# Designs tried in a protein design run: designed miniproteins, single chains, continued (4). Part 16

Each design is a single chain, and the fold is of that chain. pLDDT is the mean over its residues in the fold that is shown.

## One batch from the design tools (miniprotein)

Design m12517
Fold by ESMFold2-Fast:
Structure m12517 (fold): chain A 80 residues (1-80)
Amino acid sequence: SAESKEYVEELKEQIDEEVKYMEEVIDDEEILKKFKELAENTKKKLEENKDDLKKVQEIAKEYAKEVLEIIREYEEKKEK
């Protein structure tokens, strides 16, 4: 649907902005690589499912969860 496609484009733009932000704030090359790989894989899944709003929403939710897990891993590395 048109609504699903518009939502996918907005999510892709938000993901790209998050990548830029993380490149500025994450000083760990391995953590940053994981985040960039997650972002690219998520954008690919969104593109493949762009006509299915429910699936797009599920992909977005999983992305948010995985981002939080990467941030947690980064924070744990800093607490040495």
Scores: mean pLDDT 84

Design m12518
Fold by ESMFold2-Fast:
Structure m12518 (fold): chain A 85 residues (1-85)
Amino acid sequence: MVVVVEIETRSEAEAQEVAEVIREQGEKHGNLLSVHVNGRTVYAAFQASPEDVEKLMEEVVAEYEAKTGRPPESVRILQENEEAE
């Protein structure tokens, strides 16, 4: 299953920081397919279950908040092959 995550940040610089954290966590877990930054928004694709991606994103948000002092503006988990509800 491929799970796509959309993260909206406050600036392009913050988007690059989020993308770097995702790359580091994805390399550690071996499930990251791609990361793309478009302005202030980060898109990441994972070959994992939605539950594993949710856990990974909690760790990414926690690390980002520890570095910046605040959370991203929004985090959305999108499923390509199954509905998220």
Scores: mean pLDDT 76

Design m12519
Fold by ESMFold2-Fast:
Structure m12519 (fold): chain A 70 residues (1-70)
Amino acid sequence: MFYAAAPDSADPEVRAEIIRILREAHERTKDLPPEEAGNVYAEAGDRIAELLAKAQAEGRVTIRPAPPPP
């Protein structure tokens, strides 16, 4: 699923890593069929979620988690 998390933070390193992950996913999906593109974005989302969870635990980033779907 696509979910937009916009961290309201001042940690430029975390933001740069997120941008890098998204850029790599976008580059890899340019010439891929939709099913493979979805898999690449799923991997990127997982990496970003893990990075953000770690940064939150360290107090570097504040993120509002989306409520689970019904």
Scores: mean pLDDT 68

Design m12520
Fold by ESMFold2-Fast:
Order: C-alpha cells, then sequence, then structure tokens
Structure m12520 (fold): chain A 87 residues (1-87)
C-alpha cells in the first residue's frame, strides 16, 4: 500500500539520520502513518494505540538518551507490530 511504502521510506531516512531531533520528527510521522494504516484496515484506534504504546515509549526514551540506533530499532519493531495488527 502507499502508506506502507511511505513508512518504509521514512525508516530508511531514520537509519541515515544522526540528529535525535530529526529522528523524533521522523518517528512522529511514522506513528501517524501507522494510525492511518489502522484506520484504513478498520482497526479500533484505541486498541491499536494501546498495543503500540510500549514501543512508542521505547522510541521516546532512546531519543531522549541520544541513542539513535536504539530509536531506529524500536521504530522497526513498531512497524512490524503495526503490520501484524493490520492483517
Amino acid sequence: SELEKKIEELLEKARKATDPQEIYDIAVEIVNLAYELAKKNGIPLEKFREALKPLIDEIRKAIQNGDVDKAVEALEKLYEKAKELTK
């Protein structure tokens, strides 16, 4: 889907990013696109948000610590979880 393609392009951009602020901005965009993916597949947003919350918290902590590699790893896990939930 177009949404999945956009998320994958943003993940590639995140892997090349070295600035925690840039990774934060990319992460926000990926999370918003994941919610759009849930909406298009008829998944209840409250349930979807609950399932992704631990990974969103992991991403935020990694960014706050300046750990860009861990933030990208958590973003990749978030996308995999979103794909599982929208099947």
Scores: mean pLDDT 85

Design m12521
Fold by ESMFold2-Fast:
Structure m12521 (fold): chain A 71 residues (1-71)
Amino acid sequence: SLEEIAKYAIELSKTEPLAKAIKKALEKFGIPVSDEIAKEAADVFVRKVFGGASLEEAAKEAVEKAIELVK
């Protein structure tokens, strides 16, 4: 689920740069993405957090954006 991918990305971001954490989380769930897509998703996360979203909701929207861009 998107929530599981988002939670995993947040966990990985404790030890890795955000874009890399998002990329690894998506790849773990069978969704390979480029570094460019991962960076775009990380930018969505940062904008949502600064806009007042929770970390989990921001991560969910970032993951959704990455999936949209892969198609």
Scores: mean pLDDT 85

Design m12522
Fold by ESMFold2-Fast:
Structure m12522 (fold): chain A 98 residues (1-98)
Amino acid sequence: SKKETFLRMFRAAVAKLPGLTLEQAAEVLRNLIRTAKDELGLSDEEIIEVFRELLKQLTPEQKRLVLDALDAAIADPSVTPEEQELFRKLKEIVEEIL
């Protein structure tokens, strides 16, 4: 399924986060979300659903890396207001689960 494909892509992206700069981590996350919307046709609700599912599988260290990447993505001037809103929602979910 498209959600399962996105879950695999998200898991692979999280595995790459260690050793990246915050700018690079933000770019990986931004590109991942854009692929989910533009190529896979996922709604914001479906992206949030997959993200919640992924977070249950992550270590506390990995969750902190995702949180830092989300903060960097929110601060990136190349992201749209709609992307910023989604990233803020994803950040709130990470903070709730941490």
Scores: mean pLDDT 86

Design m12523
Fold by ESMFold2-Fast:
Structure m12523 (fold): chain A 100 residues (1-100)
Amino acid sequence: SMEELIKEGVELIKKLAKKILNEEEYEKVEKRLEEILSEEDIEKQVALLALEAGGLLSYAYLKLKDMEGIKKLMSSAKDDILEQFEILTEELKKILKSLE
């Protein structure tokens, strides 16, 4: 369901942010996620979550010097924002597993 995808995406964003960001940066991400979750427009909520996920993934790949990861992220861009968020959620799972 959409609600389960959003919930999963938020938890994965928080997990990645906690691993790669300092405390101050993490607190800013947590605040933005709270604001996004208060958004009543589901399409806007998904778009904002996709932006948060994409930003964190880009930064994580840069820190890892994973240029292939960056290229894949850029090439995965879709016109449908829900499809894009699903792809970003899978990339979040993949990078989190590689950081274990």
Scores: mean pLDDT 82

Design m12524
Fold by ESMFold2-Fast:
Structure m12524 (fold): chain A 91 residues (1-91)
Amino acid sequence: MSDEEIEEETERLKRLVERYEEDKEAYIETIRKTFSSLSKEKQDKIIEVVEEGLEKIKELLEKDPEGREQHEKIIEVRDEMLVKITEIALS
């Protein structure tokens, strides 16, 4: 991933955190709609993964020492979140 791609994705994730903090119910409803074909139990697990991931991203953004290392950690959190969501959806 290029430095430009990392910066763009970090900005996108920051906006997602801001959206989640502004209206958590609307954000959760969007997740439920996206995964409407899955059971409520699987939807609840995915919501938990997303909320945990967004909280970690928020903490990393708040620590932002202007270092690439924090931005790379944000991308790692995103990737771990996507893997967990995929595993839940396929289980």
Scores: mean pLDDT 80

Design m12525
Fold by ESMFold2-Fast:
Structure m12525 (fold): chain A 86 residues (1-86)
Amino acid sequence: FVDKALELVDEEIERIKQGLERAKKENVPESTIQKLKDNLAFLEKVKEELERLKSDPNVTEEQFEARLTELYREFAELQAKGEKIP
């Protein structure tokens, strides 16, 4: 399950990185570039957090599942907003 969340996060990170590269070349508004950077930073933090929880033997299964579910929800919200808002 955590591997699925990590895969989705990694895919979105790559998508945002490509979007940032294009935005910089296409002279896109700074506000749009900033949002992409904020989303990238968020997803990188999510990936790091999930990897830490997965590696920590002292984290309970309930805590792990709760955190994973929260991060997955946040990630899904970012995808939904990316489709409709810009």
Scores: mean pLDDT 72

Design m12526
Fold by ESMFold2-Fast:
Structure m12526 (fold): chain A 67 residues (1-67)
Amino acid sequence: GRLRALDPAVQASLQTLSRSSRSTFTRAQVGRALYGAGGVRIDPRLSTAEVIARAEEAGSSLRLEPV
């Protein structure tokens, strides 16, 4: 299923990543923020692009590390 809203704990984790001194993040870091932080029911096959779009919609400037 598509993600329409993020758990507050997950959103806080993603905002922390976007506010860090790092300009990019690994797919694994994004995965930990979604799966480990909030204890929420998130589809393990969720697209990284969809996750980034939702994080940006929530006010986060989340980007993946290149290559």
Scores: mean pLDDT 49

Design m12527
Fold by ESMFold2-Fast:
Structure m12527 (fold): chain A 68 residues (1-68)
Amino acid sequence: MSPKEILESLSEEELRELFTNLLKKQAEARGLDPSKIPELSDAQVRAFLALALTEPEEALAKMLETGK
C-alpha cells in the first residue's frame, strides 16, 4: 500500500489514464469543468500522482498552475 509501490507498478500509459480519470472525477465533485483540465506530460502525470497520494489538494493546485 506504499504510494511508491503503486506508482512503480503502473506503466506510464496506465498512470496517465488513471490520473486523468481521477482528475475528471475530482473536478466534477468540486464543481470544476472537467474540459478545463490541462493536458499533462507523462513526467507531470507521474509527479502529480505521487503528490496526489500524499497531498491531493496540492496536486490539483499544481496541475491548474501548470496548465494555466
Scores: mean pLDDT 63

Design m12528
Fold by ESMFold2-Fast:
Structure m12528 (fold): chain A 70 residues (1-70)
Amino acid sequence: SAEEILKKAEEEMGRLTGEGQERGASLLRRARESSPEEAKRLIAEMEEYGRETEKRIREIKEKALKEVEE
């Protein structure tokens, strides 16, 4: 059913968001204890990871929409 498809998409998106928050928090903690140069690198890694996570979430939404419309 459409409800089941949407529910699974919500759960997957929630999982990715949670993983992103934990990874971001971990990288920021490491950055605080690092040299300024290493901190900049870790922040850049966090930003790149966030961008990839956002892309994944978009793909999940598009797939769910397609399945609901079929």
Scores: mean pLDDT 82

Design m12529
Fold by ESMFold2-Fast:
Structure m12529 (fold): chain A 86 residues (1-86)
Amino acid sequence: SEKFRRELEQEIDDSFIAMARSVADIAADRNSEDVLAEKTRQLLDSRRDRTPSPLTIQAYRAMADTFRSRGFDRTAEIIENFIASQ
């Protein structure tokens, strides 16, 4: 049924966002703010010619929130500015 399909799609979307948050935590543990901010800016700049999906925007928002919670304010701002420019 369509209801069952939507419930499965939501569960997959939630899992993807949780994975994005986990990746941000690992990145914050492994890198300095200077390195992570520079690499994040380069990665997002390389993708400016592509329109991100709503799910990708939600994942980026989760990553930015995670970085900010870890004190990586510059990295969070880079992601937030990218989202605002879409």
Scores: mean pLDDT 85

Design m12530
Fold by ESMFold2-Fast:
Structure m12530 (fold): chain A 116 residues (1-116)
Amino acid sequence: SMEEKLKLIEENKEEIDAVSDEYIKSNLWQLVYEQKVEYLPKIVELAEKNDFDDELLRAAILLAQSIKPNPALDRYVAALIAGIELPKSDRYRALAEVYRALGYTEKAKEFEEKAK
């Protein structure tokens, strides 16, 4: 359930935070396709650090969808897969939705404001 996935994220937060950025980048798509939602906070933070890199952003969106389906995110995934450049405002909107899926309400609001 969504509640079980959010609990898994919280319970593993300290362990995942200790994982190297290089490990996350090297195993990114394996983590996504195995639906390792506990890595989502680390992946979204890496997306921010890397100027909203297309692969990290797409990975974050797909893992957020694994927590709870969000049709608003589907178009961003489709654009990224098709190699269509997302303007910065769309990257901010996608990030706001990912943070909302995590329950990070203040972060979601921050990126909603940046997208305006």
Scores: mean pLDDT 85

Design m12531
Fold by ESMFold2-Fast:
Structure m12531 (fold): chain A 68 residues (1-68)
Amino acid sequence: SLEEWVEEQLARMETASPEELRRIFDEAVQRFAEALKANADNPEARKKVLELASRFIDAVQAKIDALA
């Protein structure tokens, strides 16, 4: 599932290089966009996807800040 994929990437980000982080981010953008499209008529599911995206973006930002 998208949630399981996000949890796996969050764990990987703990040891990710800047290049790996960019790759993970690019893939995440595509996966979240597809999930939102698939749930266009389901507000509750879309809210869940956006909450996952927010959590993921916060983690990416924290990792970028730690690498700077």
Scores: mean pLDDT 82

Design m12532
Fold by ESMFold2-Fast:
Structure m12532 (fold): chain A 58 residues (1-58)
Amino acid sequence: IDVEAIAREVAERAGVSERAARGIVEALLSGDPVLIALARHDDPRAYEVAEELVREHR
């Protein structure tokens, strides 16, 4: 999985920074429930986009 490519797509689709998008993608890939909950709370729209894209690439 190309984290940088997915993060860039999340940033473009959700209108967030690549840094924020990368954090969300890495949280999802980590499987850490605390990091996932934090990412989901801070930016629900970007989280939904990231979850969809990560799911499609598995």
Scores: mean pLDDT 80

Design m12533
Fold by ESMFold2-Fast:
Structure m12533 (fold): chain A 80 residues (1-80)
Amino acid sequence: MASAEALAGNPAAAELSPERAFEYSLVASFVRMYGWILKASEENVEEALELARELILEGASSEEALKKAIEHLEKLVKEE
């Protein structure tokens, strides 16, 4: 499964249950894609991904984590 392969290569997912790690992988894929569209720096993308990971670890839904990560990424890009 593509999700399982993504989890094997991502140390940030190592602390999550398999189900939560799968949700994080989907959020991370979307955040990276959106960051590429916005031409965001890799540093800004990684900061947004860390926020999404922390929210998921705290029990937030994947939808809420994605929304917060995207809002944070857009703010970082606008500040450049």
Scores: mean pLDDT 73

Design m12534
Fold by ESMFold2-Fast:
Structure m12534 (fold): chain A 96 residues (1-96)
Amino acid sequence: EELEKEIEELLKKVDTRIIALRIVLGFAPPEARKHLEKAIDLYEKARKLLVEAKNSDPETAKKLIEQAKKYIEEADKHVDEANRLIAEWERQRAAA
């Protein structure tokens, strides 16, 4: 019950993030694009684990959810770095 709800919320989060990041990727400077591509890859890995969790017993599902959360955390760090690089790039453009 609670596991199913957690899986659904995490899937919604990663799917939304992947769509948004693919849009941003088209407009980002090269250095930021590298981090966005890594974030998308990590979110896709998390999504795969969450799909497996939906079809697993509760013990296995808990372990898969924990692994997925670690990938999401790493992906979030890459998104933060991409945002920092975009802000830096915009500052350099404003100063020119």
Scores: mean pLDDT 87

Design m12535
Fold by ESMFold2-Fast:
Structure m12535 (fold): chain A 116 residues (1-116)
Amino acid sequence: MSEEEIKKENEKIAEEILELIKQLQEALDAKDYAKAAEIAEEIRKILVDIFNNKSEEAVKLTIEKIVEKIMSEKDQDLASLLLGIAAEIAEKYPEYREYAIYLAELVVKKQKEYLS
């Protein structure tokens, strides 16, 4: 895959995750906890599929684009939902714990950059 194709694929993945996290927030605001659980599971499955099927370098680039896209919204609730999903992945999929931690560390780093 070309560098441009990788960037385009990562942007598409980041946009999909952002849309799902926004839908998760809407479901939680509506107190539709069943729908919220289904959306959260869909996000976890997408991330786990990425972690399982890509090289370490490709996974990190995808994580960086996801974090960049979500943090660009300047919405701390969306950031907190992403951190919650990362925590659940680390708990349920110990084999992907390092990727979940990397995602969480990038979110925290971006939060500090915006507050500094």
Scores: mean pLDDT 84

Design m12536
Fold by ESMFold2-Fast:
Structure m12536 (fold): chain A 58 residues (1-58)
Amino acid sequence: GSMVEAAKKEAEHLLKTSTNPEAIKLAQEALRYADSGDAQKALDYVVKAIKVEKEARK
């Protein structure tokens, strides 16, 4: 659904723009869950990746 597409696009964006290894790892896991159709886990991992990225910018 649209939630899986949104999570996939955000994870792909993080993989292209982030230099934080933990954020990259979490974004990769989000893509794996999106590809398997697990929308909830894809979103959970994308949210974790965004949080790690924001904390790295403090």
Scores: mean pLDDT 81

Design m12537
Fold by ESMFold2-Fast:
Structure m12537 (fold): chain A 106 residues (1-106)
Amino acid sequence: SELEEEYQWLLESLDRRVAREAKTPVEKLLLQIDGLIALVRSLLAALDRETDPERKAQLRKMIRDLISRIEELINKLKELAPDDPRVQEAIKRARETIEEARRYLD
């Protein structure tokens, strides 16, 4: 579907940006988390405007996929640099975004 193609393009665009901009393993994970948070917010906005039940189901599936990806990256950041203030702030933003997203998935 067009929606699935757009989602895949956004994920690939994020991967290219991370490869270009990240200088350290911590920076790679931080850029990935911030990018995935932005994608969650974009998909939540799309879900709020969507009227078609089948497209809503696709958007919810994509949001659940992004939540799982973000949770994995949070765990990696906690292991790699738990005391880094940038990591602590990124984890806080990620958790707030996940909790907001979960309200739309009920």
Scores: mean pLDDT 89

Design m12538
Fold by ESMFold2-Fast:
Structure m12538 (fold): chain A 71 residues (1-71)
Amino acid sequence: MKEFEKTFSDGTKYKAKLGEDGSVEAEAEGPEGKMKGKEVDGVTEGEMEKKDGSSVKFVAKDGDIVEKEEK
């Protein structure tokens, strides 16, 4: 597996992990909120939580967003 971690000057922490099965997982946490995403077999699922408590979930397939839910 390949793993990548980076801390940006604004305090944002980013992590990415590539699986041997071709899956990709990424997460970030910083001043603007938290983000998490996972891709398997061309399907990407992502979640974002903002500092105001609002959240967005999405599903993308082949680069196109097919589902989106905001709360």
Scores: mean pLDDT 72

Design m12539
Fold by ESMFold2-Fast:
Structure m12539 (fold): chain A 103 residues (1-103)
Amino acid sequence: PLSAEEQRRLLLLGELRAVLAERIVDPELRAEAQRLVDELEAAGLSNEELEALLAFLRAGTAPEEVRRYMLEVLGLPEEVAELAGRLMAIAREGARLREELGL
């Protein structure tokens, strides 16, 4: 059986992936967003860091703001902060395309 911490991690990752899949209708952008989540998961983000990322995604926070927060407030490596910023940029582009398609 999974620990409570491991269960929380899986729920946060699942929610992150689900929000991205709902907001991004373009198949290539969806695939890129999922790959970025895979890379963030592999980077070993804590549950607190994943919660912050999910909150930023839901709020539509600017990519540069998210990158800065991850780097300067959470103290994450530049590479990880850049992945988070890229994920926000792709989510924003996906939402824009969805709106243009009237979906």
Scores: mean pLDDT 85

Design m12540
Fold by ESMFold2-Fast:
Structure m12540 (fold): chain A 61 residues (1-61)
Amino acid sequence: AADAAAQAEAGRRSDEGLVKAYEMGTEIAKKKGYSDEEIKNMSREEKLRLLHEENLAKGDA
């Protein structure tokens, strides 16, 4: 029970992190001039790639 709860919490934290990463990727895409329609058609992996590219550009890998 306790171990299952700890694993569930870790999974929830990972999901929350992904949601924030997607939101940051969406904001970066908007700043780079992508349209709302392009962002909606953009895959989750593309949003994460945009976030990663922005972090690399800032020197935060």
Scores: mean pLDDT 70

Design m12541
Fold by ESMFold2-Fast:
Structure m12541 (fold): chain A 94 residues (1-94)
Amino acid sequence: SIVDELEELLEKLKAAETVEELVEIVNETIRLLKDNLSTFSEKAQKIVEGAIESLKKLKEEAEKNPEKFEEIKEQVVALVETIIMVVRRDLGAK
């Protein structure tokens, strides 16, 4: 399920120690969300699309300013947790 895959990515994200690892996990998260967009309601699709754009910006900021890694990682974690909540509500999975 997409929720289980997102939760696995969230755990990998929390364990990320480098910008390179963070970028890789963010790219996987974006790909997973894009591949599953059609399974969401129109309202959830708009929220997820906005979250994808935010993830892209955070990824670019981490690459540009590696000294901000921990700050950006916290923002990415919070955003992915929000995405999981939105997806769970939309799919009726808890």
Scores: mean pLDDT 87

Design m12542
Fold by ESMFold2-Fast:
Structure m12542 (fold): chain A 65 residues (1-65)
Amino acid sequence: LPELKPGDIVEAVKDTVMVGKELTTLKKGDKLEVLRVYPDGNALVRSLKTGAVGLIGLDDVRKVE
């Protein structure tokens, strides 16, 4: 898995949710911008479709080449 850093664009590898102030539903292939990567295997991301911000598991996303 490529090392992720702030500013990277990732996509959801499956239908999932990101957890912020509210739950945001994501579909496989949805594009997200990485804002922060945490050592516990989570990232703070922003949806490029809606602008919603939340936490997602790193196993649920993959860096866009």
Scores: mean pLDDT 80

Design m12543
Fold by ESMFold2-Fast:
Structure m12543 (fold): chain A 90 residues (1-90)
Amino acid sequence: MQLDVDKLLSLDEDAQKKEYYDKIKQIALDAGVSQKQADIIADEVMRGVSADDALKKAGVKDPEKALRIEMEIGVIDVAMAVINTVKKKE
């Protein structure tokens, strides 16, 4: 799933956090974990828990699914850091 960078640049902090949360849930679901696991992953990441620890808490046992989710969350985390840096300098 692709991150809409232009949309995110126009959002306030609360709307941006909601978009980030929704994207994490969708990444987990697209990787084939259950709705319950996706909810746990998104909730833990939003609390500041690492993607790896969030995956462990959600009980994601499949290493391929875990790696896919972790990589996709990592890409989004980098994109969000860039967006926040741009917004702060504007």
Scores: mean pLDDT 75

Design m12544
Fold by ESMFold2-Fast:
Structure m12544 (fold): chain A 74 residues (1-74)
Amino acid sequence: LSEEAKKAALEHLGKAGKATSNPEAQKYLAAAALYALEGDKERALEYLEKAIEATSNPEAIKYAEEAKEHVERG
């Protein structure tokens, strides 16, 4: 991942985490953030997808999808 893509993904991951009250979704978002920081694109995308599936909050889903797009392009 580029440094710019990491920064953008982490910002959106933080917003997703604040928007959801679901502990499993928060756990998956935290895992996605750690893998994004390590540059592990495949693992970051895996955990982002799990987070999206775990939450029903539209704002959390929106931010997680935006983070996913930055990870995919970066």
Scores: mean pLDDT 85

Design m12545
Fold by ESMFold2-Fast:
Structure m12545 (fold): chain A 86 residues (1-86)
Amino acid sequence: NAVAWNNLGVVLQNLNRLDDAKDAYTQAIELKPNFAEAWYNAGVIAEQGNAYDQAIAAYQQAIELKPNDKEIVESAKTRIEELQKL
């Protein structure tokens, strides 16, 4: 279940187990490639690991999958703009 993997990723991220969180979000995306929330969360983990190009790509994918979701779109665009200034 992609939702369960995404939820596991959130729990692992809160425990500061960032590599395990990354693996959980990757599994969620593999099971459901159109899961915008999992792509957004993968971007957050990539950003925390200083993998900025990967973070930008993941945020862009989240926007593409849910262009009408104001919260995802605004958050992802803000993150992309901040990372592009580096």
Scores: mean pLDDT 88

Design m12546
Fold by ESMFold2-Fast:
Structure m12546 (fold): chain A 61 residues (1-61)
Amino acid sequence: MSEYERIVQTMAQALEARDVAAFREAADRYIKLLEERGASPEDIQATRENLDAVLAAVEAE
C-alpha cells in the first residue's frame, strides 16, 4: 500500500471509530504529503477546510 493510500485508509478508519486523535494525526500527514507533492496553496487550504469541517462534525457527537 502506498503512503497516500495508507493515510487515507487511516483517516477513514478513524472517522468510522470516531477517533478524533487518530483522525487529526492522519489529516496532518495527508496535508504534509500534499505539500511535498507540490499541491497549490489553494488546494491545501481547501483540503484543510474540508478536513476541519469533518472533524467538527465528529467532535459535535
Scores: mean pLDDT 78

Design m12547
Fold by ESMFold2-Fast:
Structure m12547 (fold): chain A 67 residues (1-67)
Amino acid sequence: SEAEELVEAAREYGEQVGKELEKQTGLKPKVTVKQLGEREVEVVVETEEMTVRVLARDGQIVDGSIE
C-alpha cells in the first residue's frame, strides 16, 4: 500500500509536469513512472525537444535532470 501510494503520487506529478510542458511548447509529453524500490521511484517526462527526469526517495526529490 505504501509503495502503491508512492507510485500513484509519482504518476500524478509526472502528469502535471507533462500538462505544463504541453501548454508551454505544444508538444505531446510521454510520462513514464518506474518503481525502483519500496521507497524509490523515477518519473520521466519526455517530449520531442526535452526529457525531464526526477528521482524520489522516501517521498523527497533526491535527483533531477533536464536534457
Scores: mean pLDDT 78

Design m12548
Fold by ESMFold2-Fast:
Structure m12548 (fold): chain A 80 residues (1-80)
Amino acid sequence: RSLALAVAFYSLEAARYAAEGDLDKAIELLDRGIDVARQDPRLENVARLLDQGRDYARRGDGEKARELALKAAAEAFDVY
């Protein structure tokens, strides 16, 4: 459950940086969220959403990255 809360935190911070246009920082936080999410099978879908968000951020699409990070945070809170 603590892992889910950590993933939710990283996801929310990634969404904030993506909204600010700081995609490099958003990618760093998405990477950290993915690493934590992959440690818990219950967070498999959250890891998938974060991976998609990271891919959009790498392509320069901060709005899609933000949307996916917020969805990941919501699902992580649901697992928590």
Scores: mean pLDDT 87

Design m12549
Fold by ESMFold2-Fast:
Structure m12549 (fold): chain A 73 residues (1-73)
Amino acid sequence: VKNELVLTGLSRELAEELAAEARAAGASVELFDRGTYILSLVGLSRELALELAARAREAGATAVLVIDGKLYF
């Protein structure tokens, strides 16, 4: 099962940082500019998905996770 993470309400700087880390880990990355940034990540490890979600939430963004086939918000 692929782990997935959708982040919304990101600043440009944080979106670029999280996207770079996900790409370095071999994940598929889609980045969208809608006034605030939306980041869609597929193929993350469980640990990386949790870390990136925590960092986004700490910055005031929202995170929706699919980890081990289960949905978390």
Scores: mean pLDDT 82

Design m12550
Fold by ESMFold2-Fast:
Structure m12550 (fold): chain A 86 residues (1-86)
Amino acid sequence: SKEEEVERLERVVRALLRHYGAPDEAIDKFVEWVRENFDRLLEMTEEEVRAFIREKALELGLTPEQADDLARAVTVAVREIRKRRA
């Protein structure tokens, strides 16, 4: 279901942000933003997903390296969701 797909993407984001040492408030803001933009992410190319996630990660104070890692992981997760729908 869409709910299960959103929850899977949220778990990936939460796990990485916690690993980077982001505060809970920043994690919750990022997760909510991902939830709000879920349909848009599924319509984007992989390059667009990477750029979109990277920009938001930098805005929330992640380092460029952490932002690149997160963008890569989210892009892979979106790819997996699309494969299950096809």
Scores: mean pLDDT 85

Design m12551
Fold by ESMFold2-Fast:
Structure m12551 (fold): chain A 94 residues (1-94)
Amino acid sequence: MLELAREIIRKGEEAVEKGREALEKNPNPQLKQAVSSLEYQVEQMREAAEKNDVELFLIYAEQAVKALEELAKLVPELKPLAEEIKKLLEELKK
């Protein structure tokens, strides 16, 4: 479980970085909100993982997937990363 949680956080952080790069190239209030939302959820996932709170981690991970799917509508390049995180999250739930 811990290794899967770390991988989800790592991919979430990668998505935030790519979202920030897209925002720098095209400053857009909607994109800024999407990036900020994802960044917040990823930060909450890290805090939950550090506290070993599995239930709280899963809540924030699901919110992060939703935030990433919204961001991917604005940055289609992030769609494969969203799918990868969803698969890791389903594996973690087993």
Scores: mean pLDDT 84

